Designed miniproteins, single chains, continued (3). Designs and how they scored, part 5

Each design is a single chain, and the fold is of that chain. pLDDT is the mean over its residues in the fold that is shown.

## One batch from the design tools (miniprotein)

Design m8142
Fold by ESMFold2-Fast:
Structure m8142 (fold): chain A 87 residues (1-87)
Amino acid sequence: MEIIIESELLLDPRMSEEGKRTAEEVLKKIEEIIKKNPTSSVMSDEIGKLIRDAQEANPDYLFSVLGSTTKVGDKIISKLRVIGRVV
């Protein structure tokens, strides 16, 4: 079964380069979790922890994730958006 991840970053232009890099790292880690465990409840817990840890490390920013996963024939398509805002 093929896993396709369509991902985007929607970042506030006022975010620092470190903040933007953190959002990119979070997105990459979420993509790896989805690839490894696309149908596992553990996936949601791991993603939630990543967002919480990123938020705690970067209190000047608000991170959120929007995602959907759909099975189309022999393909799993995950659409993922990581949003970074300045508080």
Scores: mean pLDDT 76

Design m8143
Fold by ESMFold2-Fast:
Structure m8143 (fold): chain A 60 residues (1-60)
Amino acid sequence: SMEHIEENLKSLEEWTKGKTKEQLEYAINIAQIRIEENEGDGKKVAEAVLEYLKEKLKSL
């Protein structure tokens, strides 16, 4: 669970390098859909991804 969150966030950090505001906003929309469609650990991963993307967008 925690290891999967860490691995997902590390991959996401690399993926977000050089992304535009529009691309990050699109990724936020996808993360919100994943939260609605997932349960348990999958939902927790999607929630962590969403929070990371929101903070990254604010840093632009």
Scores: mean pLDDT 79

Design m8144
Fold by ESMFold2-Fast:
Structure m8144 (fold): chain A 88 residues (1-88)
Amino acid sequence: NVVEKLPNLEQKLLEDPSQTVNLISSVLDNQLSKEVIKKLVNLVNNNQPLTLETINELGIPEDLREDVAVLLNRIESIAKKNGLQLNE
């Protein structure tokens, strides 16, 4: 359950933004490649929405779609709240 990991994510992102890709990978139980996660981080940095087209292009499994969307929405909220540009 991604939601259970979200409170710790804000603190970790603020302490070391260079670990963003590793933090996301851990929250998703290492089910996505780091290359895919870097592309998702770039969407957040560019204020671009996660679309069905992007999900299909990145090959995100159907069972991870909701978890990825919830996680990205939380990361976007944290980044906007704190004026952060996330590192890949």
Scores: mean pLDDT 76

Design m8145
Fold by ESMFold2-Fast:
Structure m8145 (fold): chain A 94 residues (1-94)
Amino acid sequence: SEEEVRRRALEAAWEAAQRVGLTTDEGLLAGGRAYLRVLAKAGDKEAEELLKRAEEGDPEAQQQLLDLGREAVTTVSRERNDRLVREDERRRLE
C-alpha cells in the first residue's frame, strides 16, 4: 500500500541519516536520497525525477532532497522518542 511504501521510505531515510549523522547536512541528504529511492522503486516518477535532478547537481532539487531528509528524520525521531517515553511510563505504572 501507499502507507506501507511511505513507512519503508521513512525508515530507510532514518537509517541512512543515522549512519552519517542525524543532525548533519550530509546525513540529512543521505536520508533524503534513501527516502526518494524507496518511493521511486515503488513507481513514484516524481521521486525518481527529483532524485535524478539532485544527483545532476540541480541546487533546487538538492535543497528539496535536504528538506525531505530533515522531515523524514524528524518524523521517525519523534515517533521513536514518543515510543520510549510511553514504554518507560508503562513500566513505572506496572
Scores: mean pLDDT 81

Design m8146
Fold by ESMFold2-Fast:
Structure m8146 (fold): chain A 55 residues (1-55)
Amino acid sequence: SMEERLRKLAEALKAAGADVEIDEKYDVIYNKTTNTYWNLKTGKVSRSKNPEELK
């Protein structure tokens, strides 16, 4: 599923030295190093710090 693939992406980013966290409430991954958010359901990306800006 998209969610499983994006969770693997988060682990790869951590392995590369990025600060990455998963927000289970909003189903997003956020990379604090680049200020990038990924929606776990849609795969959409945003540079907003607010996960709710992701559609």
Scores: mean pLDDT 74

Design m8147
Fold by ESMFold2-Fast:
Structure m8147 (fold): chain A 101 residues (1-101)
Amino acid sequence: SAREQIQALAEEIQSVLDELFRDLKKQGKLTSILGARLLATQGEAWLASRAPDALWEQQLAAVIQSLDDVIEDAKKRNASQSIIDKLEALRAQVQALRDAL
């Protein structure tokens, strides 16, 4: 179901953002503001996974915007390319779900 797909995607987003947090922390590039942004993005993904159908378009749009901002920040800070690739793939999957609504 669409709900199960959103839930699985939210869990994967959280996992990849945790990986990004660790990568940036190891490089000494993690700021408190960026850390808060990663947590907020994970929260938006979680909210989308719990939202009723009527709110899915708005919640998925919010997740896409937050992922775009995180991807830009990750690229500027020279995060691992493998993590950036995973985030871009997840962003594309969220967009595909939104387009299917």
Scores: mean pLDDT 85

Design m8148
Fold by ESMFold2-Fast:
Structure m8148 (fold): chain A 69 residues (1-69)
Amino acid sequence: MPDEAEVKIALGEIYLAIGKLDEKKGNFDSAIEAYRKAIELFDEAGTPEGRELRDIAEENLKKVEEKKK
């Protein structure tokens, strides 16, 4: 069970990194999709670590959506 949550956290961290890279390049649509996927994975993990990482991903999502406006 912990292994499943850890896999979701690891995959979420990969998507979070992709989102940050795309945001830095100005690829806001790709960054938004990556951050949304990271949020889903961290939420599904159901752990305190996953919740903390989800909050970080959500903050990054909000910032990139504001940059697009």
Scores: mean pLDDT 83

Design m8149
Fold by ESMFold2-Fast:
Structure m8149 (fold): chain A 100 residues (1-100)
Amino acid sequence: SVKDVLIELAKLAKKGVEEGKSVGEIAEELLKYIRESEALTPEEKEELISLVRIAYHEALKHNLSPEEFVELLVKGLLQYAKVHYPEDYEELEKELKKIL
């Protein structure tokens, strides 16, 4: 499901930090995961790719650490969930905050 994709994106980002990856390396892995996901429509892929790219460019602009980039990414994923999956938002917020 798309909800499982949001959770997996947060997990992949956290794992990237734990593995010592750069912001750019983490962003590229997230983009690859979104592009290859069979759970997403083309429109959902474009929306999530845009979300990751916005977070990446903001991280570059402000020289954010990988940890700070992941926090920014999770805030974006939570905003996406609040808008598109409001009935599931409380459960998604709990799951995404556990990953941080």
Scores: mean pLDDT 88

Design m8150
Fold by ESMFold2-Fast:
Structure m8150 (fold): chain A 96 residues (1-96)
Amino acid sequence: AAAEQALRMARAMLEAARAALEGAPEAERARLAAELRALHAAATPEALQIYRKALLLVAKERLGVDEPAPADVPEDLEVPPELLELAREVLDLLEA
């Protein structure tokens, strides 16, 4: 369940990034941003930790950020491979 919530948040972020890149109308971009915020607000702490860990792992890999993980993100927390793929896709879109 928590991993599924994290995946939903990543998909919403990807859709928002795609809309921005494609020059979608501001109203549409605002709607997608609101959807993403609502998903974050509804997420369990565990889902947020999984999502944050995925983003940190991809950021370290892609951006050369070599900072220790925050103390509130467990080192043994399992991140689904699909979530890592979505996080990479979001960063690729934002850097395009």
Scores: mean pLDDT 74

Design m8151
Fold by ESMFold2-Fast:
Structure m8151 (fold): chain A 79 residues (1-79)
Amino acid sequence: SMEKKAEELERQAREAFMKAADYGMKAVGHATLAVAAKRAGDQAEADKHLAEMDEYIAKMDEYQAKAEELRKQAAELKE
C-alpha cells in the first residue's frame, strides 16, 4: 500500500538523518581539536583537523539532503 511505502521512506529518512547527525558530531570533534592545536602553536595539526572537519561536513550535508528528499517523497505519498 502507499501508506506502507510512506512508512518505509520515513524510516529510511530517519536513518539518513541519524548518519548526518553522527558526521556532524565528528566535524565538531575535529573543530575542537583544531582550536586546541592552534592554541598550542601547532598550525600543521590544526590544518589537518580543519581538513577532516570539512570532509565530515560534506558527508553531513549529503545525508541531510538524502533525509529531506526521502521525507518529501513520503509526504507526497500521503496526499
Scores: mean pLDDT 91

Design m8152
Fold by ESMFold2-Fast:
Structure m8152 (fold): chain A 57 residues (1-57)
Amino acid sequence: MIDKLPPSKRRGVEKEVLRILRETGRLTREQAEEIARKYGVPVSAVREIARRVLDRL
């Protein structure tokens, strides 16, 4: 659940996702898994953040 993530981790994930979406227009499953491992968060949280970021673009 993304609302339970520390603000610093959530911001880091959002920054990585936004960078990738601006560069390529999409986030792959492999990229989501790498971000999840890097920040120690569930892949589901990365996907939820990516969905919300994409919906705002």
Scores: mean pLDDT 76

Design m8153
Fold by ESMFold2-Fast:
Structure m8153 (fold): chain A 137 residues (1-137)
Amino acid sequence: SEEDREKARAYLDFLSLLLLYVRMWYEANPDDEEVKKLYEEVEKIFREALEAYRNGDLDKLWELVKKAVDLLVEKFPRIAAQALRDFALYVERHPLTPAQLEALEEIVRYAIEVAKKHGKDYLLRTAEEALERIRAR
């Protein structure tokens, strides 16, 4: 459906944004092997997401979004927090369809659950603030 296409685009755009942030961290820290491994894994996720998007596989896109969120929240909560803040700011500054807003809310709600699971209190607060800002639109 058109709504599914808009959700798929929102998921892909989210993964594109994460890849940009992780690439910036890698370029700032080129000798950090952990950041390099994160960049390679997020780049792989994004390539798989492009294929899923071309195939109209919304379920696969959502699985890839969850995989990226799990990886960042567990191992790189500072990058995850920055991405969530900029994501909320993006929502405030840009026109988005109801389906896109729903998809972005789903991503943030999943990040909240993962942050709770791993006891990331700072990231949990940041994600809850991002959810409130998205819901106010």
Scores: mean pLDDT 85

Design m8154
Fold by ESMFold2-Fast:
Structure m8154 (fold): chain A 62 residues (1-62)
Amino acid sequence: AGSEEQLLESARRVAREAGRRFGLDADAVERDVIDAIRNASTLDQASQAATAVFRERVSAAA
């Protein structure tokens, strides 16, 4: 478990990679993931919420 700052940095990197690999709008994915992280009460919940956003976006694009 990292800090929230480290999680946000990782989320930005993953959003860019997802945009490249799956043709997603990286800026939109990044915004949704950051919102999910900021709305979570714990780092564990933030990580789970971020993963759910990525999974939903990838599934919608497939």
Scores: mean pLDDT 76

Design m8155
Fold by ESMFold2-Fast:
Structure m8155 (fold): chain A 74 residues (1-74)
Amino acid sequence: MEEVKKLLESEDVLEQAKAFAELAIHRDDPEVVPLLKYIYEHSKDPRLQEAARDWLREHGTPEERAELEKIEAK
């Protein structure tokens, strides 16, 4: 997960895409959901934002989905 966080700190869209792919592999890790929310909020690539949103809707808890809806309303 530390390597994923480092990739997300990059302003390079390709590094952010690598981070997303790594998070998808670690789907059972409790750090995955917060990092996917970070991608959704801060990514410059709309495809990555959509992929992160879809993943959170499929695998997130009801509380995490409610937080996603608040972000989408902004």
Scores: mean pLDDT 72

Design m8156
Fold by ESMFold2-Fast:
Structure m8156 (fold): chain A 83 residues (1-83)
Amino acid sequence: AELAVEIAEEILEKLKPSLPEKVIEAIENYVLPFLREVDLSKVDDEIIEKFVEEVGKKLNLGPADKELLKDILLGVKRKYEEL
């Protein structure tokens, strides 16, 4: 959904100065395309966890970076659900 992508881009720009480069890469190259293709209102915590593990495998993210990516995705979902 385009609206979910816009929310994620806004969150990314706000947090970008404090985010690890690999987390920024994960958001730009994996999260934004994912959000464009899915109905975020139907994405549960299990889908988010599986997505974060798959992206973490591709980008070799450590546990802290995976947790940060998960927190950002949950934040996007929460903000989208408040609309």
Scores: mean pLDDT 80

Design m8157
Fold by ESMFold2-Fast:
Structure m8157 (fold): chain A 69 residues (1-69)
Amino acid sequence: MDMVEAARALLELLAPYVPGLEDLPEAARERIARRVAEWLAANRDKPLSLHEWQRALTALVREEIERLR
């Protein structure tokens, strides 16, 4: 629950850096948020820098948008 809420907040912050994210239907954005939450849970124990986390998450969101086509 909290992780999905965190993912939604993160998508809002990333929206200016990922064109087209705001144009997606709510269902598609929720799907992406769940995928982001899954990635965060799977990688929570990895010693990544904050900048590496941001870059990985931005790339993940872009990849998920491409998969929707």
Scores: mean pLDDT 73

Design m8158
Fold by ESMFold2-Fast:
Structure m8158 (fold): chain A 94 residues (1-94)
Amino acid sequence: MKKVQDAVDAVIAALKARAPPEHAEFVKLEADQFDALLAMQRGVDRAFFRQAKTDEELKQIQKDVEEHDTRIAKNIEENKDKIVDKALAMAEKL
């Protein structure tokens, strides 16, 4: 999760830097939404870990979760500018 959290934090920082002051409440809502999504994903990860009945199953699940988190973080990092641009375009419609 740290890699995904770091990638999300970079997106929020970029959004704060580019957003006009009048859209500060929208930036807060986007940040809160990302925090809620990350909390939900952590809940899902914990549910999968609880299903492991052996140390070998637990190690496999931990590896699968880490590989998945690495892919998500990379996807967010590669699409950071697109994510920020889309969020700012939505704010302008409000």
Scores: mean pLDDT 77

Design m8159
Fold by ESMFold2-Fast:
Structure m8159 (fold): chain A 63 residues (1-63)
Amino acid sequence: GGKMIGEPGGGVRVELDDGTVIEGGAMPMGEYALVTGTSLETGQPVVAIVDRKTGEVLRVIPV
């Protein structure tokens, strides 16, 4: 779990429940947002799927 801070179409920060932080951009995908960014802990590229209604992180996918 976690929360997206910001809106699709701009810069966003995703904070996961374990304290992991992802920074990047977000694109709207219907009812979801596709966040593409980098983990601040590992420097690895990461994709996250977020519910646009709640800001809840539904899935995190390492690239």
Scores: mean pLDDT 76

Design m8160
Fold by ESMFold2-Fast:
Structure m8160 (fold): chain A 96 residues (1-96)
Amino acid sequence: MKKIEEILEKLEELLKNGEVPPFAELAEMFAEMLEELGLEELAKKMREIAEILKNPKPGNITKEELDKILLEAVEEILKKYESPVLKLILENLKSS
């Protein structure tokens, strides 16, 4: 949970500051954690986001779309992982 907590906190700060480039690396790390938890479909979605952010060609994904995918990923992790800490983080993200 500590790793997931740190990633989510960092991602929230990056989104608030309007910084996207570091997000690509964090999205890949998050995808790997999702795969480790057995959430293959979400991990694949997160990798797709990371590729979009690394590729200058698409460049058409909005921060709102990124935030939605992040929230979906966290909710799915909570369904599988059922962590109290992740629940608290999710509620904080929704109130942001």
Scores: mean pLDDT 62

Design m8161
Fold by ESMFold2-Fast:
Structure m8161 (fold): chain A 58 residues (1-58)
Amino acid sequence: GLDALARLLVEAARADGIDVTVDQARDWIRRAFAAGVSLAELGEWWGIPVATLSRLVR
């Protein structure tokens, strides 16, 4: 679900030295999807395989 995806993005951001909350990540993802950003684009941006992202949003 969205919360699992948000937690994964928080971990990816932390690996890059960026401090974000789960709530901030969740809102960012929600806005990105509303703007037409795909899971493949999100995966490429954060360095996460699209197969992993697809599994989390089921």
Scores: mean pLDDT 73

Design m8162
Fold by ESMFold2-Fast:
Structure m8162 (fold): chain A 63 residues (1-63)
Amino acid sequence: SPVKATEEDLKEAEEILKLPDEEKTKKLEKAKEATIYAYVKLESEKESKKLEEELKQRLAAAA
């Protein structure tokens, strides 16, 4: 089963998500497995939102 992130793990993952790419790498290397897992989920959500916004902008330009 995938590890379940605690509230602290989720908070750490959110902080990592806000960092520049170089700092993200360093933090992830030191992070617990649960924190890394939470970070991956948050990155996936961010990417999905980005794609939705890009699609919306393209559709608005076409209309």
Scores: mean pLDDT 75

Design m8163
Fold by ESMFold2-Fast:
Structure m8163 (fold): chain A 75 residues (1-75)
Amino acid sequence: MPSYEEIRQRVEERLAELEKQVPSMSYDEFLARMGEFQRLLAEALSQLSPEQAQELLTWAEERMKKIIEKLKKAL
């Protein structure tokens, strides 16, 4: 089974990839990628303890908020 570290790293890598691609992404592509990420995050959270899930969710929500804000400023 994947460790917490492996799950967290996968989520971090996916968000970093999304953030890197945002400046060259259409709005529709961004929505599609965000939907894919939300599914990945939900799966990750289901595999973690409540404490680990809360930590990962809080971090991911804060990072997503920054990515969305960056996208809004680019539009």
Scores: mean pLDDT 78

Design m8164
Fold by ESMFold2-Fast:
Structure m8164 (fold): chain A 82 residues (1-82)
Amino acid sequence: MEATEEQRKKADEAIEKAIETSPPLLREGLRLSRKIDEIFRKYRRGEMTKEEAIAELNKLKEEAPPELQPYLDDVIERVKAS
């Protein structure tokens, strides 16, 4: 299970190339899911304010494909309601 830095970089490059042939929605969905989870974890821990969490979610919305916009809108509304 030992991998050199070069082998890890080659694996990352292969993954990136595979992602390039995957539907854009899948790629963006995975990235957004991870970023949203991190924002919620920081917010729940009190490491960021509600305003900061909403600002970060709006930044993600600017980068998101239109198909994911309603999901981000729902997430933002849930944060506002808390």
Scores: mean pLDDT 72

Design m8165
Fold by ESMFold2-Fast:
Structure m8165 (fold): chain A 78 residues (1-78)
Amino acid sequence: SLGEEAIRLGVEAERIAEKAENREELEEAVRLAKKALELALKSEDPIKATAGAILAAGALFTAGLKGKELGIEIETEA
C-alpha cells in the first residue's frame, strides 16, 4: 500500500540522513523523505499515512541538522 511504502521510504531516508557525510547523501535522504511524504498524503489509511508523514518529517529534520553540522546548505522544505 502507499502508506506502507511511505513508512518504508521514511525509515530509509532517516537512516541515510543519520549517516550522511556529504551533499549527495543529504540530497538523497531529502529526496526519499519528500517521496515518503507524498505517498503518505495519498494514502487512504489514516494510521499509515500519519506514521509515514511523521517518519518523513523526522528524516527531513535530521537531514537539515546534519547539513548544518557539515556546513552544507540543503533545502528541506516540502
Scores: mean pLDDT 86

Design m8166
Fold by ESMFold2-Fast:
Structure m8166 (fold): chain A 80 residues (1-80)
Amino acid sequence: SEIEVELFIKRLKLLYAAREAAKQGTDEAVELLRDLIRHYFPDLDDETIDRIVEAARQGNLDEAEKLIDEAIVKEYEKRK
């Protein structure tokens, strides 16, 4: 479906941004990840965004991926 393709692409973009934030460790890469999450999920609470960003910054990509997947599932359920 169109929604599934859209969310799949958003997932890939977010995982790429999270990996870059972890790899570079720069404030710029971290803020790009935050901006991308906010752009894709404008209704997502700041606490959840901060958790994703902090996990990525610390190199905890498994936790960042888990939180991103939870946000995607919630978005899919809302748009169903």
Scores: mean pLDDT 86

Design m8167
Fold by ESMFold2-Fast:
Structure m8167 (fold): chain A 91 residues (1-91)
Amino acid sequence: SELEEKLAEIKKELGEVVEGADYIKQLIEAGVLLGLGYIMEAVGMPKEKVREYYEKALELLQKIDPNKLKSELHKKEFVIVWEEAKKLLKE
């Protein structure tokens, strides 16, 4: 859909903005995947497809060392995104 294409563009732009900061890229990617899953759920996509996005987000978050995030804002964002991903996967 056009919405999915626009979200892919935003995801690419966010990745480019944080170029050279692999953990920040992974954090932004995970956040985008949670947002995409939420949109898919809101438009009535099958639960198993929505869950795949949440699982991919959690997988990316597991690769991040939060102690190597230099910004306190990004450390807080990591915790928020991590807790939301865990919550969404537990129902």
Scores: mean pLDDT 77

Design m8168
Fold by ESMFold2-Fast:
Structure m8168 (fold): chain A 86 residues (1-86)
Amino acid sequence: MRGVARVIADSPEAAKKGAEYMRKAPGALGASYFPTEDGGGVAGAVAENLESAKKATEAMIQGARDANGKAVGEYGEGASAPPAAL
């Protein structure tokens, strides 16, 4: 079953670097990011399984830290989840 990962970062630059790190994470199928009006950013990824989603989340947090930012993340199984929305 596929996993999903979502992280919120303190800045658009941190979210951008996080998405780049997520895309390179083992088992990541895709990653995207967008800036938020609050001056932060959000990144999300789909992964092959829960373990890969956890790794994607950890990669994002590491990327945000490398960009001198902070991030919080969550992950789960993508079974019948509604679309991740605002």
Scores: mean pLDDT 73

Design m8169
Fold by ESMFold2-Fast:
Structure m8169 (fold): chain A 140 residues (1-140)
Amino acid sequence: MKTRDPSSGVRFEGDEEEMAEAARRLAELDAKVNGSRIGRGRAVGIDSEGNVTIAEAVLELGEEERYVVVLIKLTKEGKAEISVVEHSENLSKEELLEFAKEVAKKYGIEIESIDEENLTIYGTISQEKLQEIIDEIRNG
């Protein structure tokens, strides 16, 4: 008997957790397939209104596994939010925020504020940079 997918529960926001899990699993697969200590995974979505969600995961294999998963939310109006949503317990708050800042720089996000308690960066993205990201996702 095949166990059916658990997709029959009413959830207000299931897609973000699924994207974060997919990014982490892809990072684990990347490390295993390439024989690398470092794995990277990415999951992406665009809604019908042109809002973009990206999950990025980085995993380091060693005596103790280290990983971080961030969600990047970009609105069609150019608002940006980067949240650390999952991580290994062996990473400091400073290391988690530094990784989130590196992700902001990678996507051309200008940082406006940092919520250190919730490990979230708020900022803006230009319409030109947002369109470049959308075009990469659609052509990739």
Scores: mean pLDDT 78

Design m8170
Fold by ESMFold2-Fast:
Structure m8170 (fold): chain A 98 residues (1-98)
Amino acid sequence: ERAPLYEVHLRLRPEHRSRRWDIVDRILAAAAEAGEGVGPHDNTEDEIHLLAPTRDGGLVAFETAVRLAKEEGWLESIQLTARRSPEDVREVASYQAP
């Protein structure tokens, strides 16, 4: 039995790739303000992956990303998952921009 790892997966709109580090910085700042540890894990040109050791940290990161998607229009999709093992991955929350 393993404690779950919380992963937030963000897909950037291609025209907003330059906003990657602004998005990361805002999410990390929101997590720090909430007293939660969130860190960058992996990034590609159009994707940001963040890890949180707690559900609350994952939710703060997810909710901050959804706010940025709605207010700024920089993100296509956001997904928060809880991974206990490679075979036990559960979606906690997801958002798809219109």
Scores: mean pLDDT 82

Design m8171
Fold by ESMFold2-Fast:
Structure m8171 (fold): chain A 81 residues (1-81)
Amino acid sequence: SSAVEEVERMLLQSFLLASDLNDYAGARALADQAVAYAREHGVPAEELIRLLESVARAAEEEGLDDLAAYLRGLAEEVRRE
C-alpha cells in the first residue's frame, strides 16, 4: 500500500539523517513520525514492526548503534499494543 511505502521512505530518511547528516535528534523525531503516520493510516502492526527491525538492522550494519536501539525500542512498543 502507499501508506507502507511512505513509512518505509520516512524510516529510510531517518537513517539518512543519522548516517549522512549526524542529525540523531532529527532521525529519532522522524522515526516517531513514521510510527504515528503508520498508525493513523492503518498500517498493520506486524508490517510496521518488520519495517522498523529492517531499518534497525541496516543502522546497526553501518555502526549507527544508538539509532538501531531506538528503532528496536519503537518496534517493541508497537508489539506490546
Scores: mean pLDDT 89

Design m8172
Fold by ESMFold2-Fast:
Structure m8172 (fold): chain A 62 residues (1-62)
Amino acid sequence: SAEFEKGLAKLKERLEELKKFLESRGIPVKVTLEVLDENTVKVTIETELGTFEEVVNLKDLV
Protein backbone atom coordinates (compact mmCIF):
# COMPACT_ATOMS: atom_id res chain seq x y z
CA SER A 1 0.00 0.00 0.00
CA ALA A 2 1.01 3.65 -0.36
CA GLU A 3 1.09 4.00 3.45
CA PHE A 4 3.40 0.97 3.77
CA GLU A 5 5.76 2.37 1.11
CA LYS A 6 5.71 5.78 2.84
CA GLY A 7 6.44 4.26 6.28
CA LEU A 8 9.21 2.06 4.88
CA ALA A 9 10.79 5.09 3.15
CA LYS A 10 10.68 7.07 6.43
CA LEU A 11 12.24 4.15 8.32
CA LYS A 12 15.03 3.78 5.74
CA GLU A 13 15.72 7.54 5.88
CA ARG A 14 16.00 7.52 9.70
CA LEU A 15 18.23 4.42 9.69
CA GLU A 16 20.51 5.93 7.00
CA GLU A 17 20.92 9.07 9.15
CA LEU A 18 21.70 6.92 12.21
CA LYS A 19 24.25 4.90 10.21
CA LYS A 20 25.94 8.08 8.89
CA PHE A 21 26.05 9.55 12.40
CA LEU A 22 27.64 6.45 13.95
CA GLU A 23 30.13 6.03 11.07
CA SER A 24 31.11 9.73 11.41
CA ARG A 25 32.02 8.88 15.04
CA GLY A 26 34.21 5.94 13.94
CA ILE A 27 31.65 3.23 14.73
CA PRO A 28 31.20 0.83 11.77
CA VAL A 29 27.61 -0.36 11.57
CA LYS A 30 25.53 -2.67 9.38
CA VAL A 31 21.76 -2.14 9.21
CA THR A 32 19.45 -4.86 7.88
CA LEU A 33 15.69 -4.61 7.31
CA GLU A 34 13.36 -7.62 7.15
CA VAL A 35 9.70 -7.09 6.18
CA LEU A 36 7.55 -9.24 8.49
CA ASP A 37 4.09 -8.14 7.29
CA GLU A 38 2.20 -5.16 5.78
CA ASN A 39 2.75 -3.03 8.93
CA THR A 40 5.93 -4.36 10.60
CA VAL A 41 9.65 -4.46 9.81
CA LYS A 42 12.45 -6.07 11.83
CA VAL A 43 15.50 -3.80 12.15
CA THR A 44 18.89 -5.39 12.89
CA ILE A 45 21.83 -3.15 13.80
CA GLU A 46 25.21 -4.91 13.90
CA THR A 47 28.15 -3.21 15.66
CA GLU A 48 31.42 -4.26 17.35
CA LEU A 49 29.48 -4.09 20.66
CA GLY A 50 26.92 -6.65 19.48
CA THR A 51 23.72 -7.11 17.49
CA PHE A 52 20.55 -5.17 18.37
CA GLU A 53 17.10 -6.06 17.02
CA GLU A 54 13.78 -4.19 17.13
CA VAL A 55 10.39 -4.69 15.48
CA VAL A 56 9.03 -1.39 14.13
CA ASN A 57 5.38 -0.69 13.32
CA LEU A 58 5.36 1.44 10.15
CA LYS A 59 2.12 3.16 11.19
CA ASP A 60 4.13 4.91 13.94
CA LEU A 61 6.25 6.57 11.20
CA VAL A 62 3.43 7.88 8.98
Scores: mean pLDDT 81

Design m8173
Fold by ESMFold2-Fast:
Structure m8173 (fold): chain A 86 residues (1-86)
Amino acid sequence: IKEKVEELAEKAKEGDKEAYEELLFIAQKYVQDGDYEKAAEVLRKIAEVALEQGDVETLLGVAGALETLGYKEEAEELRKKAEELK
């Protein structure tokens, strides 16, 4: 799973929308399964893609998702990074 998520993140950074959609799907599946730790791991990779692309909207969305899952400090760090991208 980690290797697949890394590969999808690299493709998404290059503008592959299908890879990006698959990352979102994987994160959502982990949330549905109650595996919040794995969901957070995938969300962190989505945040990395958003940072690389300068996508403030996606980065803020990921921060909100992480906060909902209980990762409040990480969500605050991502919001600070989004502010720096403005």
Scores: mean pLDDT 80

Design m8174
Fold by ESMFold2-Fast:
Structure m8174 (fold): chain A 67 residues (1-67)
Amino acid sequence: DPFDRDVKAALGEIYEALADLALERGEPLDSVIETYRKAAELYRESGDTEGAEHFQRKADELEKEKA
């Protein structure tokens, strides 16, 4: 369903923006990581493999910073 993919892409953009804003404001890292993972999942479901990989890597890098 092309409409479903478009909705998921739009939701991915929203979650990306929320995660970026949360990170800039110094919100809890666990919450930021979870939000980037949600963005990656939504981009993957929309068929945006590059976007999904980008935000999955970003979440993984932030998780390493917790160690």
Scores: mean pLDDT 83

Design m8175
Fold by ESMFold2-Fast:
Structure m8175 (fold): chain A 70 residues (1-70)
Amino acid sequence: SREQRLQQIVGNLKKVYRDWVEKYGLKEGKEHTEDMVEHIIRTLQLSPEEAKRLREEVKKEIEEIEKEFK
């Protein structure tokens, strides 16, 4: 389903963000993860609604992980 695909993408991006934060820091991890989100939106040709949902879900995960480091 679309929801299962979205949650799998978000879960994978959360892991990538955490790994990048551990290696390069919060700012670099956020920039890299946001670039990956935009790349995924283009590559999968997501609708504006799907793109908005993906950006919102990834933003929530980033904000939760940031709280662990501050």
Scores: mean pLDDT 85

Design m8176
Fold by ESMFold2-Fast:
Structure m8176 (fold): chain A 57 residues (1-57)
Amino acid sequence: SALERAIELVEQGRFDEAGVLLVLAGREDLAALLTEMIRAGASGQEIAARLREALAK
């Protein structure tokens, strides 16, 4: 899925591409979370874990 691909891109440090995929998937909430975590200095691994947690709900 686009969401699974976005998480893979985050793990690879490809944050801009991940953000675009989250928006295209209709998950602007997750794109905003990604942007906030990047600004806070979170690692790709931390962001990926948070996105997986959000998708598991």
Scores: mean pLDDT 84

